# Ledger of designs, part 111: designed miniproteins, single chains, continued (4)

Each design is a single chain, and the fold is of that chain. pLDDT is the mean over its residues in the fold that is shown.

## One batch from the design tools (miniprotein)

Design m15867
Fold by ESMFold2-Fast:
Structure m15867 (fold): chain A 69 residues (1-69)
Amino acid sequence: VSDEEVEKLKDLVDKVPSIFDTEVGREALEYFILSLDKEKAEEVLEYLKNSKDERAREFAEEVEKKLKW
C-alpha cells in the first residue's frame, strides 16, 4: 500500500459519498482500511473523522474500534 492509494481513497469518499449509504460500500471501505498498515489506516480514519459528512465520521469511529494497534 502506497501514499497514492491513501490519496485515491480520500478522493473516492469525497466524490462518491453515497458509498456510506450502502452496507456493501461500507464493507468494501472497511476491508480496504484494515488492509493498510497502522500509520496509513490512522491517516485515513483521521481524514474521515474530519469530514463534514456525519456518516463518514460514524464509519471512521466504528472502524477505529476494530483496529487493535
Scores: mean pLDDT 74

Design m15868
Fold by ESMFold2-Fast:
Structure m15868 (fold): chain A 73 residues (1-73)
Amino acid sequence: AAQEAAEKAKEVLIRAGVPEEKAEGVAEYLAGLSVEDTARALRGLAEQLEKQGKDEEAEELRRTAEELEELAA
């Protein structure tokens, strides 16, 4: 679950214009977290993307966080 969410976050970040090497580093960080901590980190990334005007990518990360929260419940 957390590893799959990390991989999805990498794809979304690359699509949002983040360099692949940075997106890979974020994915590696997320893959080491618990499901709950990954969901929290994804919400933080979504907020940053929204502030940059990347609303669609932010929505995808929030949706992924919600799916992780449902699995953790």
Scores: mean pLDDT 80

Design m15869
Fold by ESMFold2-Fast:
Structure m15869 (fold): chain A 71 residues (1-71)
Amino acid sequence: SPLDALKEGLILAAKGLVEAGLISEEEARRFIEQAKKAKTLEEVRKLMEELRKTAGVSPEELDRIGTRAAL
């Protein structure tokens, strides 16, 4: 589903941000747990924006990091 795909994208982005040294494993764990509990696309989109701001990256950089983490 679109919701499950967006949740997976957030999980991959969070893992990639930890590998890049931009967020802590504890911060990533909190975002991943919130993503698992999210019930709507809007909730996941808000979490993705919070994740991006926490890491201090642009939307384009977040997309790149998530894509690389999936490979």
Scores: mean pLDDT 84

Design m15870
Fold by ESMFold2-Fast:
Structure m15870 (fold): chain A 77 residues (1-77)
Amino acid sequence: AKVQQAINKLNKAAEFLAQGKLNEADQELNEAASLLGLKLSDNLSPQEKLDQLLIYLATKYNLVDEAEKIAKKVKVV
């Protein structure tokens, strides 16, 4: 399913963000947004893109626990 593919992309993006790999994270986030049918502003940081996609996953698909697991992979700055 496209939603599961998006979750896989979001997990990779969170791991890249934790490593400071912003360009790789941004690519995975843009691909996840496309799979979910969302348009993200190009002016958003990779962290802001991740936050919006996780909120969408939690609210639209009721995948709150999955969104929280992905969020925990990123270091809070």
Scores: mean pLDDT 82

Design m15871
Fold by ESMFold2-Fast:
Structure m15871 (fold): chain A 71 residues (1-71)
Amino acid sequence: SKTTEQTAVAPEVTVTAVGKGARDLKIVAENSDGIKSEGVVSTGDKETTVTAKVYNAAGHTTKVSITEIKK
């Protein structure tokens, strides 16, 4: 599946994934120092929230990737 990436400069980044239909989503947040935080969530017919957090020092960036996991 395709990966969607975004970049942020916030000290802490929280990503919310909302989906319909049964899917597994992997969310990875990595800062410019290589520190990673990841979460996996299974979506259903209702909203499902998954949180990936990473600390980001002033002047650094955080890259967030969301990828669907195929079974």
Scores: mean pLDDT 64

Design m15872
Fold by ESMFold2-Fast:
Structure m15872 (fold): chain A 87 residues (1-87)
Amino acid sequence: SEALQEAAERLERIRADAVARARRAVEVEGSAARAAAIRDAALAEMREVLTELAKSQGVESLEPALEANRAFLEDFEAELDAIIASA
């Protein structure tokens, strides 16, 4: 569906932006704390995307959307955690 495609594109955009900003925070600014804040803000934005997707599908619970995207979210957290650890 268009809603699923839009949600997937939004999640990928949030990921790409967060990775780029976190790398800059660590590599240019020397700030692991800023990179962590970027990760946390991106995760909150991703949860909002999934909440909107769930509502568009008539689903009251966020849990099915989180489970469907678990691998993506875990990969994202691992990538950001590796960037943060590189500081």
Scores: mean pLDDT 85

Design m15873
Fold by ESMFold2-Fast:
Structure m15873 (fold): chain A 80 residues (1-80)
Amino acid sequence: SHMEELRKKVEELLRKVLIEVFGMTEEQADAFLRGEIPWSELSEEARRAIVMALGAFEHDIIPEDMPEELKKIIEEVKNS
């Protein structure tokens, strides 16, 4: 369904941000997505990046001043 596709894209977006931008292992990123790592355990930079990426993805608006690594990940996920 469209909602299942959206959920998978959101999970992929979060996974890519945590791994590629913040250097988490796949196991750590998956643990976070399962709720095993609390939001408070993330760095402030990681939390801000996630909020920005989710907002850009949800509203289909990418700020011009967004970090290039984040823009690339959002574009990759949208085009997958």
Scores: mean pLDDT 80

Design m15874
Fold by ESMFold2-Fast:
Structure m15874 (fold): chain A 92 residues (1-92)
Amino acid sequence: MQAEVDRAAGSLELMAEFLSTQSTPEAQRLAERLRGLLEQVRDLVTNPVADPEVEKLLEELSKKPELSPEELEELARAAERHVEVLAEAVAS
């Protein structure tokens, strides 16, 4: 459980940082939502570490000047799993 929370927090923090550099309203709203959740779980996180798959995805996307709608959907889908882990931790 703790390892999953730490991975989710690290992954979402990295995603939020990346999304906040994007110019689209959709990317900005997602970044804001992720940061809000991270604030709520701050005391539950011990050693945040990003998912290697998330790191690879962001590294590839950072090579492009703009995020396509399909790439934003892929990021949102990747974030959704980690959001679910943190939301469950807050509810518990």
Scores: mean pLDDT 80

Design m15875
Fold by ESMFold2-Fast:
Structure m15875 (fold): chain A 87 residues (1-87)
Amino acid sequence: DNEEKAKKLIEVLEKEKRLLELALEGASREELEKKAEELGLPESSKRLIFTAIDEGDESVRFLIKLIEEQIENIKKILENNKKIVFE
């Protein structure tokens, strides 16, 4: 089910964004690692997020923007698929 997969991907992206926002708010590396585990983030997501955090706040802000853009794009695909299925 493409809709279910897309919703799960949005959920992961929202969790990634939340962790990055916590980093900008000054959360420690240890707190962020604990939060990533609690959120059940995939290893690929953890690597991407912590690489951005290690590069600094500018990289974190840039990644947040990319994630927001990905969420919007996935939502547009879901809207198009709903229209095709119901027409």
Scores: mean pLDDT 81

Design m15876
Fold by ESMFold2-Fast:
Structure m15876 (fold): chain A 91 residues (1-91)
Amino acid sequence: DKKRLQLLLDYYQRLKEEVAPLTDDPEVTTEALDVVIQSLQDQLNGVPLSVDQQIRSVSSQMLVLARALDNPEAAEKLAELDKKLKEELAK
């Protein structure tokens, strides 16, 4: 629903602000996050995603996770934000 999409958008925007700068080559992590953020914004605006756009969004999410987990400081910040998101989604 719209509330879930807004929570996810806020989460990925925080990953871009707080996690991406901690990763190796922050520009690559930021580029992947921008793909995910655009996908979520399109969905919030009622624009359906093509299959190619869905695949690109999921692949970008996986890339962000892999890049964050490769750096201890980024991994800890990601874990904090992931826990907060899960707690907010459970409400």
Scores: mean pLDDT 87

Design m15877
Fold by ESMFold2-Fast:
Structure m15877 (fold): chain A 87 residues (1-87)
Amino acid sequence: MKLVLPEKMYEETEEELERLKKNLEKSIENFIEALKEKHPELSEEQIKEFREKLKKIMEEALNSPELSPEARVLIFIGEAEDLFLEL
């Protein structure tokens, strides 16, 4: 049987999932603003591609319901930071 953490034995509410999504979306916008300030030479198309990559990372994190919200946020932040640092 799959063992789950006690905190994850409760049903994840729509409110909790919506809060997680909003937090990740705000993080994406923060990364995009930082990207524009650090790399003003980037075209609007390159910025959109970066945003799409961040959105895919967010979707992968959200599609891991077996992980805690904290673990999903850490996965998103780590992948996003790695992507940002390569620029």
Scores: mean pLDDT 72

Design m15878
Fold by ESMFold2-Fast:
Structure m15878 (fold): chain A 89 residues (1-89)
Amino acid sequence: SHMRKKTLELLKKLLEILDQILENRGQLEVDEEEIEKLLKEMEELAKQIPDSKIKEEVMKVIKEIKRTGPSLPAIGFAISKVQELIKEV
């Protein structure tokens, strides 16, 4: 379906952004401003997800990353969760 294709495209883009955040966090000097920009991009993509259940799960993951300032465990959990959501679409 069109909704399924759109949801998959958005989830794949979210994984790419999460990989960028993880890469940034692995640097000797962390670019916190870049991480904030990437998190805002994730929020805007998440808002576009047509599947309300998947959208809510993604929004919850983003909130957890922001709450933890974004910690490596939170980023790792987010990657795993988005990968699981891709399989459920």
Scores: mean pLDDT 85

Design m15879
Fold by ESMFold2-Fast:
Structure m15879 (fold): chain A 69 residues (1-69)
Amino acid sequence: MREELEREVEQLEEENRERRRELEKRYKTLGPSNKRKPTPEDLEVKEEYDRLREQEALAERFAREGPPE
């Protein structure tokens, strides 16, 4: 096991949770789900949110498959 890797994953999860909550609040307000055309700001928020989701998916993959050796 790599202790450094485990700590890095935990720190990323904490940062992602905080940022994700902020992005979710903004996305609910500005998101295209309101039946309006997406603005450039909406697209930036969406991309940032998607990026954080992908990072969380990678962390979950490590938890499931274990860290690469």
Scores: mean pLDDT 65

Design m15880
Fold by ESMFold2-Fast:
Structure m15880 (fold): chain A 55 residues (1-55)
Amino acid sequence: MPIKRTVRLDGLSREEAERARDAAQAALRSMDPRAEVEVEVEGDTATFTITLPEP
């Protein structure tokens, strides 16, 4: 079953949030190539969802 973890950060622009998402996904994919990181930005708040598709 996929494992999901959520991290919320305030004070990031959309551009900063996208860069953070790309960096996190690259780091996680070095451990599991199926790892996925999604980001949703509302105003100055970014919500990151990290998904590991299988344990």
Scores: mean pLDDT 76

Design m15881
Fold by ESMFold2-Fast:
Structure m15881 (fold): chain A 69 residues (1-69)
Amino acid sequence: MADQERDVLRAAAERIRAELKNRAELPGVITGLGEALRALFGSPVGDELLRARDDGAEAERLALQAAEE
C-alpha cells in the first residue's frame, strides 16, 4: 500500500508539472489527484493537495516530497 501510494504521488507530481503551463486545467487535475489519494489511501497528502489546488508549484512540491518519504 505505501509503495503504491508513493508511485501514485510521483505520477501525480509529474502530471501537475506537465499541466503547469495549462493554468485553466491545473486546479481540476490537482483536485482529481487529491480526491483519489484521499479515497484510495486515506492519505493526508490528498487533503493537502486539495488545499493547494490553486497553486500548482506547491502541489507539485507536496506530491514529490511525500513520494520521497
Scores: mean pLDDT 74

Design m15882
Fold by ESMFold2-Fast:
Structure m15882 (fold): chain A 93 residues (1-93)
Amino acid sequence: MEARKEEVRARLRAAAENGVDRRTALELALEAGELLLEEAKEHGEVPEEVLRRMEGELRFLEALLEGRDLEALLAEMDPVQREAALRAAEYFA
């Protein structure tokens, strides 16, 4: 729903302006990314490779938030998802 998208967007802007702890930043990034992936899938015009990159990034953020073994996760990913996850790692790890 539109209200949820605006809420997440407002929270991301507030976080960027005021700073937040790492956990809150990860939770906001994961929630925003999940909404963007859902919209991309519903749109139907987004290339499959772009969807796979988004999925890889979200899997990494979720694993990081849950404290899972990141090396094991990366080993399980296809090359496109792995590349996206490694790029996300540069910002959050």
Scores: mean pLDDT 75

Design m15883
Fold by ESMFold2-Fast:
Structure m15883 (fold): chain A 100 residues (1-100)
Amino acid sequence: MEIDADELIDIAVQAAREALEKLGFPKELIDRVVEELRAWAKETLPDKIPIDKVDEVIGELANAVRALLREYGVPEEKADRASKLFEELMKKKADELIKK
């Protein structure tokens, strides 16, 4: 079984927005990070992702969120916290997507 990369990217955008909103980041920063995450993922990910690669891809997306936050001047501790919350939310959403 394979997941459509566009569906996984949409879930990643939702998870990133939710994680950053919960941690009190400004809307302008959230919108920028989400926009750049979507662009990066569309260029980086294959069209179809095998189920056995989903956890690996989630890890790469979490690393991308952390890197983007660091690029926008977010302190390492806060960027790491946001990345970890994103990964947790992303795994939950991806699990729901995999369940048919």
Scores: mean pLDDT 84

Design m15884
Fold by ESMFold2-Fast:
Structure m15884 (fold): chain A 68 residues (1-68)
Amino acid sequence: MSESQELARVIGRAFALGAERPVDEAVEQGYEWAKERFGDEKAEELRPVLEGAARMGQLAREIEQRFS
């Protein structure tokens, strides 16, 4: 698997977790996955991206709940 494919998977997981959990928990779990795959420095650089993905997941869940 390429680094770009692994990055896409980590971001996608943060989105999915944001739909199920508080954003802070989703970000921290995504950060741990990123840290294991890419190392500490790159994981820290990815924190804003993971937060954005988790927040989008939360918004998707809120929209679904309003129309359910």
Scores: mean pLDDT 80

Design m15885
Fold by ESMFold2-Fast:
Structure m15885 (fold): chain A 69 residues (1-69)
Amino acid sequence: SKTLEEAARAAAELAWGLHTKQGLSPEEALERMREAIRKAGEEAGWSQEEVEEIAERAEALFRARLAAA
């Protein structure tokens, strides 16, 4: 879904900002990202499966960016 892809990109950007601008470790940034996705999903009425898919895609994007940096 385009909406899930957009949500995953936004979440990965959040994690990247927490890591690079706020000084969180990659692991801490990912934990904060997962919490943000969970809360956004509760607010938007997303299923647990959609929340998990967004988190998995966002983590993959964040880790790929770390490897390229």
Scores: mean pLDDT 86

Design m15886
Fold by ESMFold2-Fast:
Structure m15886 (fold): chain A 67 residues (1-67)
Amino acid sequence: REELLKKAREAIFEEASHTVEAILAIVKALGSEDEAERQRALAEAERHLELAQEYGKKAQELLEQLK
């Protein structure tokens, strides 16, 4: 159980980290006056959101194993 809790914590940290990076990328996009730069920042945000969702699922699966 302790090992699963540690793995779940790691997955939650990764989810939070990628969520923050997605927010920062959106802020960058909002501040960009160049359309190409804005589109790159939005693509960066989408990639981080996808990774956050994957880590979120992993965390839920690990927590489910603790029941």
Scores: mean pLDDT 84

Design m15887
Fold by ESMFold2-Fast:
Structure m15887 (fold): chain A 88 residues (1-88)
Amino acid sequence: STEELLRKTAEKLLELIRMVHEAYKKKQPLSEETKKLYQEVLELASQLPEEVQKKLEEVFQEAADLIHAGAPEEEVLAKMKEKLEEVL
């Protein structure tokens, strides 16, 4: 179902955000596992309606902006969870 696919995509997106934040905090390049998860998120998102895909892209971009601004992991994840609940 679209709802089940969206929930699975959201869960993987939050895990991706967590891994990206950890890499940024440690000043390390993205791991191969993080890159693989990114590709999995893109593949799952491609199966969702176009309007939902756009909203997920906005969530990811906002998360990236917050991470680059130095926001703590808990703040980034809490804000992204709120935005994903609006899409669900």
Scores: mean pLDDT 84

Design m15888
Fold by ESMFold2-Fast:
Structure m15888 (fold): chain A 55 residues (1-55)
Amino acid sequence: MSVEERIARRVAEAERVLDDFRARNPDLPQEEYDRILETVRRQVRRRVAEEAARE
């Protein structure tokens, strides 16, 4: 499995969780949602790269 595939899968999973969270919190500002999503994408990319380097 490629690093890119692992990143894409984890990001998709995180997006599902965030979609559920947003559905329960409709008053959440779009700006805050975008900030959280960007932070998650950055963290996922970093962690997958670290895991791949240790394999």
Scores: mean pLDDT 77

Design m15889
Fold by ESMFold2-Fast:
Structure m15889 (fold): chain A 86 residues (1-86)
Amino acid sequence: MEALRAAILALRRAQEAGTLSDVERARAVLEIYRLAKEIAENAEGGAKEEAEELLEALEDPRAANPATGKPLLTVADAEAIVAAAE
């Protein structure tokens, strides 16, 4: 959970600073998704609920994306951005 919260905060700070490319932002979202999935599968109680909520937000294009602080950047969007850059 701590690593997940740190990753989200780091991404938001970098976005505020304007230092992230679209590919770097997309890779950060995919790492946050990976961490949230791991916590959702292995944790209990509030940590599991928080991770599951984050996964739903990252998978639903209509939900606010907590990793980016903006709506509409989902895990699918992030995968497409990374694939287009490779």
Scores: mean pLDDT 69

Design m15890
Fold by ESMFold2-Fast:
Structure m15890 (fold): chain A 61 residues (1-61)
Amino acid sequence: MSLEELVERMKAVADESTRAELDYALAVVQDPSASEEQKAAAREGIETLARLFEGGGVDVR
């Protein structure tokens, strides 16, 4: 499963605040001008939200 696919799945069931956070995190991951540290933090944030939404059994690259 791609990170983008995971984010889209979570956005389908997320509230407005969480959707904004997911959009921001994905944008940072995809931004070539963002620092490696910012990208790592954004990716970790997405993975943390995925665990909260799915409870388990969600694999991220």
Scores: mean pLDDT 74

Design m15891
Fold by ESMFold2-Fast:
Structure m15891 (fold): chain A 100 residues (1-100)
Amino acid sequence: SIEELEKLLKEIEDLLLRSLLSDQATQAALLGQVIELLKKIEELAKEEGLEDLARSARELTEQVKKMLAAVQAGQPISQEQLDAFGRALREAAEIIEKEK
């Protein structure tokens, strides 16, 4: 449902914000949860026929996987990666809002 998609996006934003305030082990775990929620958004978007949202969720998943790889290697997430993710997340939210 559109309501479930909106709820999942809000959960992703909350998890990402919490990850930025966490130690590296907790940050890796929270980013893993974000990946799982993004996969759920992709599947629900496909069921709703929202191909643009499904594509956006897939792109967001790849961005978070790169962030997770950096964290697991003991490297910080760059501001450029955070800004790119934030823009993509806002675009996904706009797609969902148009379906209400």
Scores: mean pLDDT 85

Design m15892
Fold by ESMFold2-Fast:
Structure m15892 (fold): chain A 90 residues (1-90)
Amino acid sequence: HMEEEQAKLEKAKEIAENIVKDFLEGKDLRTVLKKYGLKLIKSEYDEENNEVIFEFEDPKYGVRITIKLKIDPEKGKVLKAEIISVELLP
């Protein structure tokens, strides 16, 4: 039902915002995955821009979250994080 699907999307957006915050605070990928119960389904590195795109699946809410991180190549620190998309799984 659409109302239930919208509630799932809103919860996923909240989780995505918390994921962004955790990466900016220096939490590693493994910690983030365990904390929110996420599966990493795709990881792509843009070497030219020093960006990583992570695609996560939340099996509890049936949603997919895509996040882009800007990485400091010297220190491995996350400099910037943004939410690219939040969508329902088919």
Scores: mean pLDDT 81

Design m15893
Fold by ESMFold2-Fast:
Structure m15893 (fold): chain A 74 residues (1-74)
Amino acid sequence: ELVEGLKEALIEEGVPEELAEKAAEVASKRYLAFMAKGQPTLARTAMGVSMIEEGVPGEVAAKAMIKFLKKLKE
């Protein structure tokens, strides 16, 4: 599912499992909420901001999000 994919991407970037799980849950919920409303740009922004708010460094959050979205394309 979306949460597991994002959690895996965060762990691959060196985020501790506990933080990766929490950040992935919050980010995935916000992403899906905006996607359901047809707002993909806001969905991506909300995902990134949610991860940073949970304590993920901005650079790491950006790398994890790029990896995750690339896997979704496949």
Scores: mean pLDDT 80

Design m15894
Fold by ESMFold2-Fast:
Order: C-alpha cells, then structure tokens, then sequence
Structure m15894 (fold): chain A 82 residues (1-82)
C-alpha cells in the first residue's frame, strides 16, 4: 500500500466530515483527521491507524455511519501496511 492511497482514503473521510452540521462533532473529527494525516506523512502508519480508529468510533457513536465506515477502511489499510 502506498502513502498516496492512504491520503486518498483520508480525503474520502474529510469529504464525509465536511457534511456534518454539528459544530462540536465537526471540530472533534477534524482534529482527529488532522492528526491521522500528520502521522501518515511521518510514516507512522501504526499511530495513524489508532487515530483513524478513534475517529471511526466517535463518528459511529454520533450516528454518522458514512464517516465511520470511511475511517474504518482507512484504519484497515494502515494496519495492513504497518
């Protein structure tokens, strides 16, 4: 798996988050997204997978299944490479 594929999946998560109307949830998910992206750019795929899982869990707990599924896919891709 390449860094470009991780960044593409991260962009899919970002697009889903952009549709969230709750400002508090939006800000929390954007923070986790930024940390996940930073870790991917550093090559810390294990750390990135952990942050993507945190993002997915928060989104699912809030009822945002679309963001949760996209973040879960990102976490799985990162784990396969780490």
Amino acid sequence: MTKGQFLRQLAEVAEAISKIEDPELFNKLQSLLSETGRLILRGDYRGAAEKAEELAELARSAGDDETAEKAEKLAELLKETA
Scores: mean pLDDT 85

Design m15895
Fold by ESMFold2-Fast:
Structure m15895 (fold): chain A 77 residues (1-77)
Amino acid sequence: SLEEKVRELKKKFDEYAKKNGDEIGAANRYIAYSLLLVGEEFLRWLAERDGSPEWQAEAERTRADVKKFEEDIEKEL
């Protein structure tokens, strides 16, 4: 679930912050990623609810941003 993904990421970023001493940077990344995940879910819900191709395109764009963010995080871990 989205909630479970966000919870797991919070734990991961908390551990990263403790290990590297970059608590503010870790918190900012966690917040940014959480907002992207919530945004994707919301846009996906809008697309499904009204069948709008515009919302589907926005959701797909946000998914690409999520994937890019995940790749950047994985490179730092």
Scores: mean pLDDT 74

Design m15896
Fold by ESMFold2-Fast:
Structure m15896 (fold): chain A 94 residues (1-94)
Amino acid sequence: MDEVLEGELKRIKEGLENNDLAGAMLHLSPLARDIAYRAVKLFEEGKSREEIRAELDKLIDEYAKFFGLTPEEVEYLRRLADGIIELIEEYKKK
């Protein structure tokens, strides 16, 4: 799981740095892609970190109910969301 998380976060980071976020998203898992896309859109709408995290937590809860995700899978998606928020904040400081 940790290697998968690191790989997905690395792809998102490279996409942001190279202005090829669309290309990076083609190689993410479907749930990771949705979370990354939602986070980027919320940042572009001027939402705070706290607001973005709350919206991503809501999305993850919806996925948990719809797909019957385990607690470990929910924790993975929450860790992914945290990593994505940090990467976007770092990118926006440029």
Scores: mean pLDDT 75

Design m15897
Fold by ESMFold2-Fast:
Structure m15897 (fold): chain A 97 residues (1-97)
Amino acid sequence: SSMAQVVRDYTDRVIARLRAAARDGRINVDQAVRIVRSTTLVVMRSIDDPAMRQRLRDFTARVIAELRRLADAQGYVNVDDAVAAIRALTAQTVAAL
């Protein structure tokens, strides 16, 4: 579906940006959340359907919650863990469409 493609494209952009920003396989969770939020704003500009916009917002909130769950005591996220979790959320979201 068109929503499945939006979620996949969004996920690919987030993963690429997280990998580019990471140092020694880790990224600060606040930085990761900023990448996710800014990616959502960019992708939202290409979406006119209010229902698709809301579904992307809901998906964004789930990604942010998962990144925060993965953060260690120092506020860092392992990028491989983040990528795996985001891919799993993407698969679950696409399967539920």
Scores: mean pLDDT 89

Design m15898
Fold by ESMFold2-Fast:
Structure m15898 (fold): chain A 79 residues (1-79)
Amino acid sequence: SMLEEIRREGKRNLAAGMYALGKLYGEELLEEAKKLLEELSEEDRKKALEMAEGALEGNGYVTGGLLYVGGLAGLKIAE
């Protein structure tokens, strides 16, 4: 269903954003991101890490923040 896809994408985007921001802000946030990444499927985990790496190649604060907020919004919509 559309809500299942939105929930899956929201969780993936949240994990990506938290990982990117964790690399910038520090270990405590990075460890929380790693826990969330472990909850993802292998494919979504790989995609989340790709997205996080892409964010960090540019303005990681902006792109990581957008992934984080977008992920939270997606999860709230799918609730």
Scores: mean pLDDT 88

Design m15899
Fold by ESMFold2-Fast:
Structure m15899 (fold): chain A 87 residues (1-87)
Amino acid sequence: SSAQLEELQQELQAYEILLESAKESKSLDEMRELALKRMEEAGMSQQIKDWVTALIDLAKKENASLEEIIKGIEQAIENLKKQIEEL
């Protein structure tokens, strides 16, 4: 459906912003701050920004490195692109 495609495209955009922010950051806190700023500038919803905050909080709780988070984001982007292609 159109609504499902739009939701997946918004999630893909959020992950792409997260990936570039992670690559430009030296810590999870810098990544979060940069990603949230870029998402605000892109006009992304509060729901997406809340999700980003929760994701970074979980990563910090699990002692995940930026390298591990980058790999996870790259995999999520690949999966989302496949989901969009299959619609």
Scores: mean pLDDT 85

Design m15900
Fold by ESMFold2-Fast:
Structure m15900 (fold): chain A 69 residues (1-69)
Amino acid sequence: MEELLEKLREAGRRLVEAARAGDLAAIKEAGQEMNEYVEKLKEAGHEEEAERIAREAERQALSAYLDSQ
């Protein structure tokens, strides 16, 4: 479980870096990884925490992407 949370956070960090670079393919890959970990955490009963982490990563990624335009 802790491993899944850490992997989710790492996928979120990769999403932010990809967004900062404007790399659409990397954004898609990191987003898919993040979604996979969120689903696994939801099945394990950690939906609230997983959604909070994912939303924070998405907000940071959007901000980084907009700042790069």
Scores: mean pLDDT 82

Design m15901
Fold by ESMFold2-Fast:
Structure m15901 (fold): chain A 62 residues (1-62)
Amino acid sequence: MKVIEEVEKKAEEEKDEEISKKLKELARQGREDLENGANPAEVARKLIEETGKLSEEAKKKA
């Protein structure tokens, strides 16, 4: 799923270790949800929303 791959890439590019770890955990959770039969659109929506929140936290730390 492209959204999960983008979140993983963002985690690798993230300079804040705590936020990077949270992004990696979100991507992992998304993969597990898909493997358990979750709706891909719901998984994508949740990942986009949570990733957006973490991006705002990263900006506050900069």
Scores: mean pLDDT 78

Design m15902
Fold by ESMFold2-Fast:
Structure m15902 (fold): chain A 93 residues (1-93)
Amino acid sequence: SAAERKEEEELRRGIEELERLRKSGKLEVKVAVFIGPKPKVVRELEEEQRAEMNALLKEVWAKAKAEGYEIGLVIPGAESYEEAKAALEEAIA
């Protein structure tokens, strides 16, 4: 829908602005950005799928913390469970 596209654009712009501030030296903390499921996808997850997503998010953040990142930002960008899982698995690899 138009509202969903607007939310996606606003989130994308926010991420881009945060990355620009980091690269320009105005933001000193290291920020790790992950693509996770959109709120609509989260609401539709079965119990087992939700547990798997939570486990993947924990692994992604643990890896980022080990690499020196101080803040983890999860962006609701994935349109499906399969897309969210693939994105998080790629981030762990």
Scores: mean pLDDT 76

